# Ledger of designs, part 101: designed miniproteins, single chains, continued (4)

Each design is a single chain, and the fold is of that chain. pLDDT is the mean over its residues in the fold that is shown.

## One batch from the design tools (miniprotein)

Design m15504
Fold by ESMFold2-Fast:
Structure m15504 (fold): chain A 75 residues (1-75)
Amino acid sequence: SEREKLLEKIFQKVAEKYVKENKNEEERLEVGDKLALVHMEAVEKGMEDEEIIKLVEERAGKEVAKILEEELKKE
C-alpha cells in the first residue's frame, strides 16, 4: 500500500539520521532493532502517525521520536 511504502521510507530516513548523529555502535544497533520492530507493528496494526510517534518515544526515546516527527512533517 501507499501508506506502507511511506512508512518504510520514513523509518529508513530516521535510522539514517540517527546513525549520522550518533557514533556509538551499540546504541545504533539497539535503536535500529527497536525501529524495525515499531515499523513492523505500525504496518500490521495500521497505526496513525500520532500513535507511531508515541510508540517510538516509549521504545526508542524522545530523540528518535523527534526525528520521526520531523520526517513525517516533510511528507
Scores: mean pLDDT 81

Design m15505
Fold by ESMFold2-Fast:
Structure m15505 (fold): chain A 100 residues (1-100)
Amino acid sequence: MDEIIKLLEEAKRLLEELKEKAEKEGDSETARLLGQAIALVELAIKSVEEGNLEKADLAVGQALSLLQTVKKERPEYAEEVERAIEILKRVAELIKEQLS
């Protein structure tokens, strides 16, 4: 579980940096979507800490879906978003291993 939380915290940090970048560039829509993804990552962290891995998996899945939308609609952020997506995909795999 410690590895899952560390990866979620890293994804959150990357998304917070990207949200600040979007805000500075005046992209309020991307900043709002990234804010929603950050909230879902925070929910996943809390769910892991509470031992609710099913809830954490759902939150990670929703965050991944949202980030894929950002990547498609904002190609200029694609590289930074992809880094967060890769971390969250790793988290989803680790959660599935724990649930199996």
Scores: mean pLDDT 86

Design m15506
Fold by ESMFold2-Fast:
Structure m15506 (fold): chain A 82 residues (1-82)
Amino acid sequence: EGLKLLSKAGLAIRQGNLDEAQKYIDEAEKLLGKDHPLVLAARARLYAAQGKFDEARKLVDKALEIDPNSPAAQAARDVVEA
């Protein structure tokens, strides 16, 4: 269920519906935990979409510290570094 919420958040970000993406990420955080790498990566992508690149980079760094091999965290880094 948390993974389904993160998939919905990713779709909402791509569609520019950032308020809905925020809601899905907050719900996923309650289910998976605030320090889950997938939650951190999704929130970083939301912050990047909002133009908050410094905040996004901090979340990417934290996700990669927890799981350096996370594909979601690496993808979020690529968005923030572009």
Scores: mean pLDDT 83

Design m15507
Fold by ESMFold2-Fast:
Structure m15507 (fold): chain A 86 residues (1-86)
Amino acid sequence: SEFEKYYEEKVERIRKLSRETARILEEKGKFELAKKARFEGEVAIGMLDIIYGLYNMGYLSEEEAKKLMDKIVEKFEKYVEELLKE
């Protein structure tokens, strides 16, 4: 479905950003910050999974689910940007 593809694209965005951020931090010797980038990426993906599940169970509309997913992605993007400034 169109919404399934939207969800999958958000998951992949977080996965790629988490991996790339951790790689950059590891190259700089910032191993604890790299671990945080990986961990918070997994948390964000878990939140997306929960929202997708709630949508499939009929507890959220597609519009509500998309808004929540977008907020999760935005928060993660801001978090890793701050992490890279350390």
Scores: mean pLDDT 90

Design m15508
Fold by ESMFold2-Fast:
Structure m15508 (fold): chain A 87 residues (1-87)
Amino acid sequence: SAAAQAVSAALRDLMDAIRAAEGKTFEEVEKVARDAAQRLAAHPGVTRVEVKVEKISDNEVKVTIRVQFEVDGQLHEVDIEAVVKTK
C-alpha cells in the first residue's frame, strides 16, 4: 500500500540521517536522531516513536528508536538500534 511504502521510506530516511551523523559530536548526533524521529512521528500511520541516545564509549553513541505504526488495519512495531562513531 502507499501508506506502507511511505513508512518504509521514512524509516530509510531516518537511518540515512543517523548514518550521515558519523564523525559528528555527541550533541549533534543526539539532535540528528531526535529531529529524524520527530519527522518520522509526523508520518501518517505512525502512532508512537521513542528515541534513546546513549554514550557507550569516548567516541561511540548508541541510538535506539522504537516505532509503532498502523498500516492497513495492522499494528506493527520496529526496534532500530545503531552505533554511531563520534568525534
Scores: mean pLDDT 83

Design m15509
Fold by ESMFold2-Fast:
Structure m15509 (fold): chain A 100 residues (1-100)
Amino acid sequence: SEILELIEELEKNKDNEEEYLRLKARLLQKVGEKTGDDMTVNALSERALRKFIETYKKLIEQGVPEEEALKEAFDEAVELNRREQEEMKERLKEQREELG
């Protein structure tokens, strides 16, 4: 699994920010290629990407086929990203009210 290999390399390089960012970019590119949804992949926050990694690893470890694990992990990450965007909108609204 190309995605699992990239995840493992990210974990090995967690303390090297430059290599982490390069590997993250490669992971996002591969997920985009495999899902066919490059725009959504590129819009994922760090927290959503972390959710993707955690979900994908758990599903693969549980014996879920790669294509099903990818779809489930991606769907979960996209849902988390959507919730974060809603939370950000609420914070920006509160900040505007505090400044007015």
Scores: mean pLDDT 80

Design m15510
Fold by ESMFold2-Fast:
Structure m15510 (fold): chain A 88 residues (1-88)
Amino acid sequence: SMEEEIKQELGAEDVQITHWTHHGTEYAQVTARFRVESEEEVEQKRNRLKKYLEEKFGWEIVSEQPPIFGRDEDGTPYAVIGLTVKKK
């Protein structure tokens, strides 16, 4: 799947992709969770995800959501990166 491909190539812990069509244009919401220790690391992972989606799938980034920070049950920090893309 596209989710497994992104997860393997970018080292994400989880990837979710939701697809929809609006007035004949195809969109997707890409949400990826990464282990992170700093805001700089979040931006590095965001930029790698953007580049991967653009170069591998030819998708256009149309919106970037603010990262969501959290911690797993063991206290390990993570960030969730959300991007809205136009597929064609």
Scores: mean pLDDT 86

Design m15511
Fold by ESMFold2-Fast:
Structure m15511 (fold): chain A 75 residues (1-75)
Amino acid sequence: MEKLKKLRDKILEYQAQVEAQVEAEGGELTDEQEQQLAQDFLDFMEQKLKELGINVSVEEALKQVRALILEEKKK
């Protein structure tokens, strides 16, 4: 439970930093930049799963984090 909450917080921090950098550069992304950001995010997820000792796939972890975010929005 706490590990998934930490993962969610790290994902939100990562997304906020990326969004701020994109805005600072004029908000326009090329297809190559979008693909690079997608790969960087997947690598980030895999690394954080290993660091936190979460023994599920990236896809399963994303599903659980998404459910956690939706639960928090409902409050």
Scores: mean pLDDT 75

Design m15512
Fold by ESMFold2-Fast:
Structure m15512 (fold): chain A 95 residues (1-95)
Amino acid sequence: SLIEQVRKLIEELKKDPSKVVEILDETIDLLDEYVRNSNASVGDKLTVLGFRDFLGKFRDEISKETDPKELEEGAKLAIRLLESIVRFLEYLESK
């Protein structure tokens, strides 16, 4: 499921914070695939597209960082954001 794939990416990011941009790119691809291929309602797809656009902007800001401490902080914020997305997706699947 999308939820299990995002959870796996969260654990990978916890193991290696330097992969924050790579993990965000992989999450964006998963959300884009969900919007394109799922049988979710238009409203649910629009909400997921909103998360995708937010992650895209966050990814672009982090990709400009060269300071290892700022990248580590960015990874921690990304983990929190991805965990919030997982909680939302769990709500959608409970319908």
Scores: mean pLDDT 85

Design m15513
Fold by ESMFold2-Fast:
Structure m15513 (fold): chain A 69 residues (1-69)
Amino acid sequence: MSPEERELVDSVARAFQVGRGVPESVAREILEAALAGADRETIDKIAEEHGVPRSVADELVAVARAIRS
């Protein structure tokens, strides 16, 4: 990731911990997987393994897409 993408990932992961109660490490893992081009099934599996609701995983994927564009 670029330094700018890393800063955004760090900021977003913290925001999801505070706002959604998702552990920062888990939010970061999902964001980094999405940014690395992991397929949706892989992302959903990470979310399910950590008890992250699908709606929250959808939000993280949408944010990762926005960071890339």
Scores: mean pLDDT 82

Design m15514
Fold by ESMFold2-Fast:
Structure m15514 (fold): chain A 92 residues (1-92)
Amino acid sequence: EAEALRERLLEAVYKAGYLAGKADAYKEAGLTEKAEELYKQALEAQAEAARAAEELRAVAGEAALEALVPELEEAAKKGYEEGYKEAKAEVE
């Protein structure tokens, strides 16, 4: 169902944000190697999100993907904020 694809897309977008947020916090702390590994994982999560978005578009149409944009933006923001906070707490 389209619903399963929406969940997968939202989870992938959140995960990409979370990993990017962690990477930024580690980079700021001078932990460059850890940051680079997390950025690679974030790119993999972004690729998964792109695949899920393409599958959702094929099944439910472009309008369904467009309607999901506010939730995708919120998922990305929450992911980034949580990832950044966790990593910053680890390096402080």
Scores: mean pLDDT 86

Design m15515
Fold by ESMFold2-Fast:
Structure m15515 (fold): chain A 61 residues (1-61)
Amino acid sequence: GLEEAIEEAKKAGGDEKGGLQAAEAAGSYRNAARGLRIGYEQAGPDGGSEAGAAAAFEGKS
């Protein structure tokens, strides 16, 4: 689910490309994947995982 997608992005987020790939692989979580992707692009892997998680929860709300 959403939480699993975030965790995968964090694990792969050692590299921003891996984080983006993991977020897109989430598939059915388009808003969550978009948030994670934007976060990684703007803040890089460490900051991106936090920003992406926040954006994912914002899309959920």
Scores: mean pLDDT 54

Design m15516
Fold by ESMFold2-Fast:
Structure m15516 (fold): chain A 78 residues (1-78)
Amino acid sequence: SYISNLTNFIRNNISSLVTLSLGDDFHRRVLRLELRKILDKNNVPKSQHDSIIEHVIEILRKYYKGEVSLSDIYSLVS
């Protein structure tokens, strides 16, 4: 499922994704582009992309603050 693929992508790239989320507008656009690519590869409808991307960015923010662990990502994405 796309949820498993998205979860694995986030877990495997967590440090880089967090770094991009804390960067300037350019870095945040790169982050959104990388997330959009994984959603496209998994045939997620384009109408859902922005809401999923913003939800993932919120998860990255919470992870950075120590509010969630890597083991929580699957349940948070699903």
Scores: mean pLDDT 86

Design m15517
Fold by ESMFold2-Fast:
Structure m15517 (fold): chain A 73 residues (1-73)
Amino acid sequence: MEFSEEEIEEISKTFNLEKEKAREILEELSKTPLLTKEIQEELGEKFGLEPEKILEVEIEVGVLQLKKAVESL
C-alpha cells in the first residue's frame, strides 16, 4: 500500500520518530499482510524499537487509513 507524506509525518509525530525511520517502518508494514509476534520482534530489532511499538504503529496506520476511507465515502 502506498503511504502519503501526510501519513508518514503523522506517524513520525505520533511516535517521535525521524521521518525517514517512519517511512522505512511503513514500507516494511506495507509488505507485511499479517503482523505476527515474530515479525514485530524482527522489525523492533531492525529499527531499535520495542516489538509492542511496532504493533502500535500498525494500529495507527489502520486508523489513518480507515479515516481516509470514511472521508472518500
Scores: mean pLDDT 77

Design m15518
Fold by ESMFold2-Fast:
Structure m15518 (fold): chain A 80 residues (1-80)
Amino acid sequence: LNFPTLDKEKVEKITAILREELPEEVRVPGLAELLVLLYESGMIKNEEQLAKLIVLLTDGKVSEELARRLAKKIFPILKE
């Protein structure tokens, strides 16, 4: 199993998107870092999987519709 190095630039960009799109009450510390690690580990292969993981990792605080919208914004950053 490969343990990837955390990409701080991607984390900061994703954190900014989460801060803009989510109310403070549903912000999850470390979510941006976890999404970057899961993508670099090959566990996020498309926007649909990313959206499902956002719902799961936020304990359903983020709706599936909002998660799909976030995935469309975040996935291009992860692919950089």
Scores: mean pLDDT 77

Design m15519
Fold by ESMFold2-Fast:
Structure m15519 (fold): chain A 60 residues (1-60)
Amino acid sequence: SSPEVIEKAKEARELALKEGRTEVLEVSKSIGATLRAIGDAFEEGLKTGEAPPPVPIIEA
């Protein structure tokens, strides 16, 4: 991965906070957390050979 891409993402986040776009950032975090939970459940299913448990509902 390119470190410059990560740095640009951090800069964009700081600009969004300065412009009062905090709600958009919180919604994005909620979506990211949901996708991560799905990934974790899928990985556990692969390890145990069982279907993954249902993903918890995450509110923004």
Scores: mean pLDDT 63

Design m15520
Fold by ESMFold2-Fast:
Structure m15520 (fold): chain A 107 residues (1-107)
Amino acid sequence: GKAKKIETLEESIKTLEESIKQLELGQKTGDKQLVIEAINNAIKALLKAMDAVEEDKKTQLELIGFILALIGEQFEIEKGIGDVQRAIDTIRKAIEFLKKVLEKLKE
């Protein structure tokens, strides 16, 4: 139902915001494991949002795009060639996208 979709998207946004805080901490401390775990948590949050939002293919494709970008960034960071700021920027864009989806659902 609509209420359950709203709740799932709000929880996903909170998880993504927490992931940004963990990424910023990992970047400051050089904690690669914390960075990887934060990206993994962001991917899981986006997968839950995608499952909750089955109303149109455009919304699902945008969420898949963010997931694929984060998988790529995680891989590059694991290889020592990634930029944590790119992962933060991707998650910030995903948060703004989900906030717009959430606002439309509350209409």
Scores: mean pLDDT 88

Design m15521
Fold by ESMFold2-Fast:
Structure m15521 (fold): chain A 95 residues (1-95)
Amino acid sequence: SKEDLELAKELVRRLMEVLREALREAQAAGLDVRDPAVRQEVQERALPRMQALLDEAAKRLGISREELLEFIDTDEEVQKVLKEEMLKIEEELAA
């Protein structure tokens, strides 16, 4: 379970890195990344890469994507990593 927790934390860091890269690309293209509509388009563009990472992690853990997403959403330690990574993205975009 400790190894599974660490894999889930690393997965969240990688998912947030995909989103960070996509937001940087949008900002470099002159889009306002503070606009909710722009953020939605960026998230939709990043979704296939994020789904591939989720599917690979779920396969390695021997669980479904749905079970993995529920674990990420409910585990306090994994949610802490998600909040930390999201804060780093917001700080970078505000610079």
Scores: mean pLDDT 85

Design m15522
Fold by ESMFold2-Fast:
Structure m15522 (fold): chain A 88 residues (1-88)
Amino acid sequence: VTPSPETMSLIRQGSYYYMQGRYDDAISLYQQAISIDPNSYIGWTMLGMAYYRQQRYDDSIRYFQQALSINPNNQVAQDYLQQSQQQQ
């Protein structure tokens, strides 16, 4: 299913903050995106990446697993999940 325009807008805004190193702001926007569209594997992946950057590996693992449950072929989520598991 194609993500809604609202979900994609929130992900885009979150990615802006992510690129600025503002991970808490990015997380807030990604959480809003997944609350609107819980099947947004992109939203779950970006949430996992933001937590990974904060070295919150337990949270990042859960979110990457959620992304992979929706899209098992998501290479980004697979790679970051493996890296997060190595960090614990």
Scores: mean pLDDT 85

Design m15523
Fold by ESMFold2-Fast:
Structure m15523 (fold): chain A 88 residues (1-88)
Amino acid sequence: SHLEEAREYLERARRALEEGKGLEAAEYAVDAATAAVKAATGDGVLPAIGAAIAAIGALAEGEYTGKYEEAGREAVEAAERALEAAEA
């Protein structure tokens, strides 16, 4: 399911962030947030989309600035919000 896919990617993102792999963490977080959007229903859809846009923005900013650890942390936080919206 898209919800299980979102959880798996978020777990990979958190692992990458703990290993100091900020770019990889941000990439997995975007995948997690995208899967969460596909899992979201009803009142959870718009919050999940907003959180996914935030995760994508964090990755893009990291690629532009080179601040990948900050980007990874922000993208993971956004992906967590997307998953929370999908699970509600």
Scores: mean pLDDT 90

Design m15524
Fold by ESMFold2-Fast:
Structure m15524 (fold): chain A 103 residues (1-103)
Amino acid sequence: SLEEELRRLIEEGLKLAKEAGIEKAVELFEKALEALERGDYETALSLAAHALALLYKKVEDKSPVVELFDQLIRIAERLAEAGLVPESLVVGLRTLKDILLAE
């Protein structure tokens, strides 16, 4: 399910955040899991995206973070197609990724 795919992504991000010792990213991923448990996909996606953005700026190996961001965007696109989140959120996630990669 899309919920299970999103849960796995957030759990992978949380693992990376803990390994990197980035406490703010850990907090954001934990809040994303709480939002997902409530069925609040929009909040879960937004919090996970902010956590990934923070990871991207702090870690030396950026490749796993970029892969998770791409997976997050694909999950958001499928959730928008299902009417569970607004298309504007998907546009926002793509824009955030573009900004991160430009810097």
Scores: mean pLDDT 89

Design m15525
Fold by ESMFold2-Fast:
Structure m15525 (fold): chain A 65 residues (1-65)
Amino acid sequence: SAELREKAEEIEREGLRRYLEGEPERDVVLWVANALAELLGLPRLPEDASLEEIRARLRELVGKL
């Protein structure tokens, strides 16, 4: 829906802001993945999730928007 896309764009913008403020890339992409999962009512990845798991999750979540 348009509302879900708008909220996803907010999350992506916040992720970019965190990256530009010096947060580690891995922590930023994990936060974005978990925020998008929460938006869609899906479970979050654990804090120790691999970069490969984060990437796979982001591909899945973007496909649902």
Scores: mean pLDDT 86

Design m15526
Fold by ESMFold2-Fast:
Parts: C-alpha cells; structure tokens; sequence
Structure m15526 (fold): chain A 94 residues (1-94)
C-alpha cells in the first residue's frame, strides 16, 4: 500500500539525514582542529539547516562551501576524506 512505500521513503530520508549529520560533524571537527573559522561557520550552518529539516539543496550548498574552505588546508582535508571513507565502509558493512 502507498502508506508502506511512504514509510520506507521516510526511513531512507532519516538514514540519509543521519549520514549527512555525521559527515558535517567530521568536517566541523577537522575545521576546528586547524582553526579554519570559515569552514567551521559553514559546517555549523549546514548542521542547523539539516536539524530544522530545511531543503536538502541548502544543506548541500553550505556543506560544499565548508568543504571548499577546508580544502585550503590540505592536511585537514585529507583527514576529513579518510574519516568519511571509513564511515562509508562501515555503512556498507551493515
């Protein structure tokens, strides 16, 4: 029935929200460690938009801005990518 399909879609959206939250938290942590205030501000904005259930496009826009700012610090960017890769591998394992 349509209700079952809507429930499965809602669970999938909830899982994606949790994944994005973890990615943003990793990015925020790495930005804070290197003192990249602009990456930190964009990551915090992305997290706030995600928690409010705002348009996913806006969340991704701020996440991309945070990511580009973090990319200016090569070591922090590489650590971020490594942690995200481990998170993706853990999700594929279950």
Amino acid sequence: MEEEEKKKLEEYKKELKELYRKIIEILLEEAEKVGNKEAEEYAKEALELLEKGEDPKKVLEYLEKAYEELKKDKEAYEKFLEKVKKLEEELKKK
Scores: mean pLDDT 76

Design m15527
Fold by ESMFold2-Fast:
Structure m15527 (fold): chain A 97 residues (1-97)
Amino acid sequence: SKYVELLNSLPEEAKKELNELIQEALRNIAKAEAEYGRDSKETIEVAKKEIVKIGLEASKYMSDEEAIEFAVALAEELGLSEEEIEEVKKAVEEALK
């Protein structure tokens, strides 16, 4: 997994912080999935928002380009569609300006 490779390239402190945020994101996505359904607009919006937050946090430990790649890799790992991944990519790019 590209996402796991990128995580493993980071210092231990950065990896711990990002893993904690990812676990929180997974809990929030699971809650939305339970309330609204797996492929609902509400669940997808929660997933996209959480991934963007993780990408922004990742930018503290890597280049903006690498942080965008990390967010995209996480979105792929979580099973987002190509369209949803492109939306995440654009949102992270916008937020890093």
Scores: mean pLDDT 84

Design m15528
Fold by ESMFold2-Fast:
Structure m15528 (fold): chain A 61 residues (1-61)
Amino acid sequence: SPEEERARRRAEVHQRTIRRAKELVDKYEGDLDALIKGMREIAAEYQAELSRIDAEYERLK
């Protein structure tokens, strides 16, 4: 169903976001300012991706 597909896509975004955050910590743990900036970018992209998915499935109704 569209609802199940939406939930699956949201879960995929969630898992990718966690992985990206972990990679950022490993890459920038010596530079806190760079880490914070990177985390803000990941958070903004996460919110934008979820909003796009939700809008796509709202339109499918």
Scores: mean pLDDT 84

Design m15529
Fold by ESMFold2-Fast:
Order: sequence, then C-alpha cells, then structure tokens
Structure m15529 (fold): chain A 67 residues (1-67)
Amino acid sequence: GSLPAAVRRVLVREIMRESGLSEAEAEALLDEALAAPSVEAATRILQGHGLSPAVARGLARAIAAYR
C-alpha cells in the first residue's frame, strides 16, 4: 500500500530510532510490513528486525489504518 509521504517519513524515523537500522534498511522493513497479510504478520516481521513487541504492535496498527 502507498502511505502519504509525511506518514512514511515519520514511520521510517520511528523504525530507525527503535532498531538502530539505517534509513534504507528502515524503508525496506516498512515496505515489508506494509506488504504483510495481517497486523499479526507485520508485528512478527518488525520484532524479527529488533523492534520491541509494544513498538512493533503500535507500528503494525498504524500501518493497518492505511489498508
């Protein structure tokens, strides 16, 4: 799904802050989470890349608002 540019920027910054990933890695991870079939799948993907369970769930729910 396509996010508004301002929302995408905020979510990429959040992923970088919580994971320590580079901007390019955070953008790729956000795109993978956006392509996930469910909130639960997106949450597992984000947790697999170093985000805490609470942050991963919050981000997955934010992404779901644009589905």
Scores: mean pLDDT 83

Design m15530
Fold by ESMFold2-Fast:
Structure m15530 (fold): chain A 135 residues (1-135)
Amino acid sequence: MTPEEKELLEEMKKAGVSDEVLEVWKRTRYYGLLLGVEESEKQGRPIIKAVAEKLGMTEEELLEKVSKKLNIPKPFIYRLLVQLRFVARRLGVTDEQLVDAVAEAIKKVLESKETDPRKLLKLFYITVLKALEAA
């Protein structure tokens, strides 16, 4: 676990994410990376498409906006969504509830006046994980 990942974990805990959800997140962090680029894109694409439809955007528009706002490459977004899908499944949360949680978090990130990508990524994870826990 990197120092930055430890800081993120502590901030999520302080924000009220449960120890159970944090342990699942910790265990699944590298799942998208382990699948590789092509498989992560294949598995993440249905989630991005459903989120884009909920936000009234095209898939490409959503990927472009999120990539710029979080300062991460588009393939990394698919990996992040694949990780969150594994978290949702471990918590017994449906794919529809996962899509709702991700859409809420992305909307909050895109509407934020914050310009620090690290703070925005923390906001994203805290928002999604709290929504998944409440589902």
Scores: mean pLDDT 82

Design m15531
Fold by ESMFold2-Fast:
Structure m15531 (fold): chain A 59 residues (1-59)
Amino acid sequence: LVEQARASLAKAEEALAAGLGAAAGSGGYDMFVLGQQANDEELAKKGRELAERGIAAAT
């Protein structure tokens, strides 16, 4: 589950780099939730940061 979440996080970062901010924002939020459920503070933090960056890029 955590390994799949990290793979999804990498894909969300690729989406952000490709200009798909909305997809990156959604993916980041999902990673934040999964990180909290798995007690992975690093994953939760990265997910939150990616969600904020994706939302900013989507405007």
Scores: mean pLDDT 71

Design m15532
Fold by ESMFold2-Fast:
Structure m15532 (fold): chain A 118 residues (1-118)
Amino acid sequence: MEELIEELKRLVDEALARMSPAEREFVDHVVEAYEARRNGDTEAAEKHRQRAVEALQRYYGLPRELAEAQVDGLITMLEDLENEDLEKTMKALIDALRQRADPALVAMARVVLKKYEE
């Protein structure tokens, strides 16, 4: 287990170092929106959701409605991770991140790491 946590942390750090500022802002705000929703802070959740949408628009040039749909979809996926086996999820994220440093995968990995380390 500890080896999986260390490997996932390493891959997340490497991915974040290679990301643009807009990609990092997207990851940070998606994670913060999810954590705020989990804690019942609706105002903080909406603020971070809007910031994630704006970052996604800058990174991918998406129309706002499509960017909102993608952010909302990712937050829903993060909520679904609460019911998943953590070890299996960590192994899947490690395998995925080794193939591609994707901002959505990094957001998922950060949520899984917080859930396990806290």
Scores: mean pLDDT 82

Design m15533
Fold by ESMFold2-Fast:
Structure m15533 (fold): chain A 73 residues (1-73)
Amino acid sequence: MAEEEAEIAEKIAELSGLSTVELATDPEAMRKAIEVLRKKGANQKLLDEAEKAVDAGDLPSALKYLIKAYKEM
């Protein structure tokens, strides 16, 4: 559910010392969140896909991969 994804995004933002707005709109914030999840042992393939999406300027896709990586932790 989209509402569950929003709640997970909030948890990822908190773990990374970010706001949810920063996570959704700032590529630098998204890269920081990816780094935090890598250090916590999240799924590396999903985080690699999130990084590719950030590099392409596709923050919505990056966030979806990041949320999926968090759910699989």
Scores: mean pLDDT 82

Design m15534
Fold by ESMFold2-Fast:
Structure m15534 (fold): chain A 72 residues (1-72)
Amino acid sequence: MEAALQAEIDASMVLMGYAVFKISSEPPSLEELDKLIERAKAVLADPNLSEEDKAALEEVLRELEAMRAELE
Protein backbone atom coordinates (compact mmCIF):
# COMPACT_ATOMS: atom_id res chain seq x y z
CA MET A 1 0.00 0.00 0.00
CA GLU A 2 1.93 3.00 -1.33
CA ALA A 3 -0.28 5.64 0.34
CA ALA A 4 0.07 4.12 3.83
CA LEU A 5 3.84 3.71 3.44
CA GLN A 6 4.18 7.30 2.20
CA ALA A 7 2.18 8.60 5.20
CA GLU A 8 4.46 6.68 7.59
CA ILE A 9 7.60 8.04 5.86
CA ASP A 10 6.21 11.60 5.96
CA ALA A 11 5.35 11.22 9.66
CA SER A 12 8.88 9.94 10.39
CA MET A 13 10.40 12.92 8.58
CA VAL A 14 8.36 15.38 10.68
CA LEU A 15 9.34 13.55 13.89
CA MET A 16 13.03 13.71 12.89
CA GLY A 17 12.79 17.42 12.08
CA TYR A 18 11.26 18.07 15.49
CA ALA A 19 13.98 16.03 17.23
CA VAL A 20 16.68 18.11 15.48
CA PHE A 21 14.98 21.36 16.56
CA LYS A 22 14.65 20.12 20.17
CA ILE A 23 18.35 19.23 20.56
CA SER A 24 19.65 22.37 18.80
CA SER A 25 21.17 25.05 21.05
CA GLU A 26 19.82 27.74 18.69
CA PRO A 27 16.09 28.06 17.99
CA PRO A 28 15.04 27.20 14.41
CA SER A 29 14.17 30.03 12.01
CA LEU A 30 10.50 31.02 11.56
CA GLU A 31 10.75 29.74 7.96
CA GLU A 32 11.99 26.31 9.10
CA LEU A 33 9.29 26.11 11.80
CA ASP A 34 6.54 27.18 9.37
CA LYS A 35 7.67 24.56 6.84
CA LEU A 36 7.69 21.77 9.44
CA ILE A 37 4.32 22.87 10.90
CA GLU A 38 2.83 22.85 7.37
CA ARG A 39 4.22 19.34 6.74
CA ALA A 40 2.89 18.10 10.09
CA LYS A 41 -0.59 19.45 9.31
CA ALA A 42 -0.54 17.87 5.83
CA VAL A 43 0.51 14.46 7.23
CA LEU A 44 -2.18 14.68 9.96
CA ALA A 45 -4.79 15.20 7.22
CA ASP A 46 -3.73 11.91 5.52
CA PRO A 47 -6.42 9.23 6.20
CA ASN A 48 -3.75 6.48 5.87
CA LEU A 49 -1.86 7.71 8.95
CA SER A 50 -1.87 5.23 11.86
CA GLU A 51 -3.48 6.24 15.18
CA GLU A 52 -0.08 5.94 16.91
CA ASP A 53 1.63 8.22 14.37
CA LYS A 54 -1.33 10.64 14.51
CA ALA A 55 -1.05 10.95 18.31
CA ALA A 56 2.73 11.48 18.09
CA LEU A 57 2.35 14.11 15.34
CA GLU A 58 -0.40 15.97 17.25
CA GLU A 59 1.97 16.24 20.23
CA VAL A 60 4.84 17.35 17.95
CA LEU A 61 2.60 19.95 16.26
CA ARG A 62 1.73 21.44 19.67
CA GLU A 63 5.46 21.68 20.52
CA LEU A 64 6.31 23.23 17.13
CA GLU A 65 3.53 25.82 17.52
CA ALA A 66 4.86 26.61 21.02
CA MET A 67 8.37 27.11 19.58
CA ARG A 68 6.98 29.42 16.90
CA ALA A 69 5.07 31.45 19.51
CA GLU A 70 8.29 31.85 21.55
CA LEU A 71 10.09 33.27 18.48
CA GLU A 72 7.23 35.64 17.52
Scores: mean pLDDT 78

Design m15535
Fold by ESMFold2-Fast:
Structure m15535 (fold): chain A 108 residues (1-108)
Amino acid sequence: SMLHEKAEELQKRIHKLLSEMTEQILSKTEDPKKQHEFSILYTAYSLRLAGLLFDLIYLNKPIEEVIEEAEREVKWFSEEAKKLLPESSEIIDEFEKRVLELLEEFKE
């Protein structure tokens, strides 16, 4: 359906932003423990996002609720990532901003 295509495109665009941010962060972060902790956080965020899109497509959860939850999830991820990697705060803030813009586009 068109909703499935739209949700898949949103997920792909968010994962592209996540990948681009991760490459920038890992180029500046030499601490393997922080890299590992960031990888866990990244994986948790990706799985939670996939679950929200599953709820939208297969459980008929209202799109407004899914978007509100997705906004909370990216804000949570951003806050945790900045605590772990404060030197990358500007990169993480740009990622959050761009994801929130994609979520606003998806409402329409």
Scores: mean pLDDT 86

Design m15536
Fold by ESMFold2-Fast:
Structure m15536 (fold): chain A 79 residues (1-79)
Amino acid sequence: SRAERLAQAYQLMGEGEAALRAGDVETAIAHFTEAARLAAGTSLEPLALRNLARAYEAAGDHERAAALRQKADEIAAQL
């Protein structure tokens, strides 16, 4: 269900944040990528994309981080 998908996205965002705090950037990217997929088309999508952008910044991928933030801002502007 939509509720189950969103609950899983929140759980994954929490796990991604914990991974980022631990310096495990690869695990953070994996969790935030799945969270963004589950949040797609919902009001949670901008937050999920911004979290994913932070993980890519930590990985040194500044171009991908910027693109993700732009997408998040564009979606948020339509909410």
Scores: mean pLDDT 90

Design m15537
Fold by ESMFold2-Fast:
Structure m15537 (fold): chain A 58 residues (1-58)
Amino acid sequence: SEALEKAKEAIEKGDGKEAHRIIVEETGASDEEADRAGTALAAGNEEVARRILEKAGG
């Protein structure tokens, strides 16, 4: 998803707050879900982040 890709780019630039904002605004995830997804992306676990965001959209 575009939101996941944008969040990943923000993390690569060292902007975790922007990544969190993108996740919340683009996916409708809660702050807690966005925090978990952002942590997974920062750790290189893109698959885990995707699964979190898929559940958040339900």
Scores: mean pLDDT 79

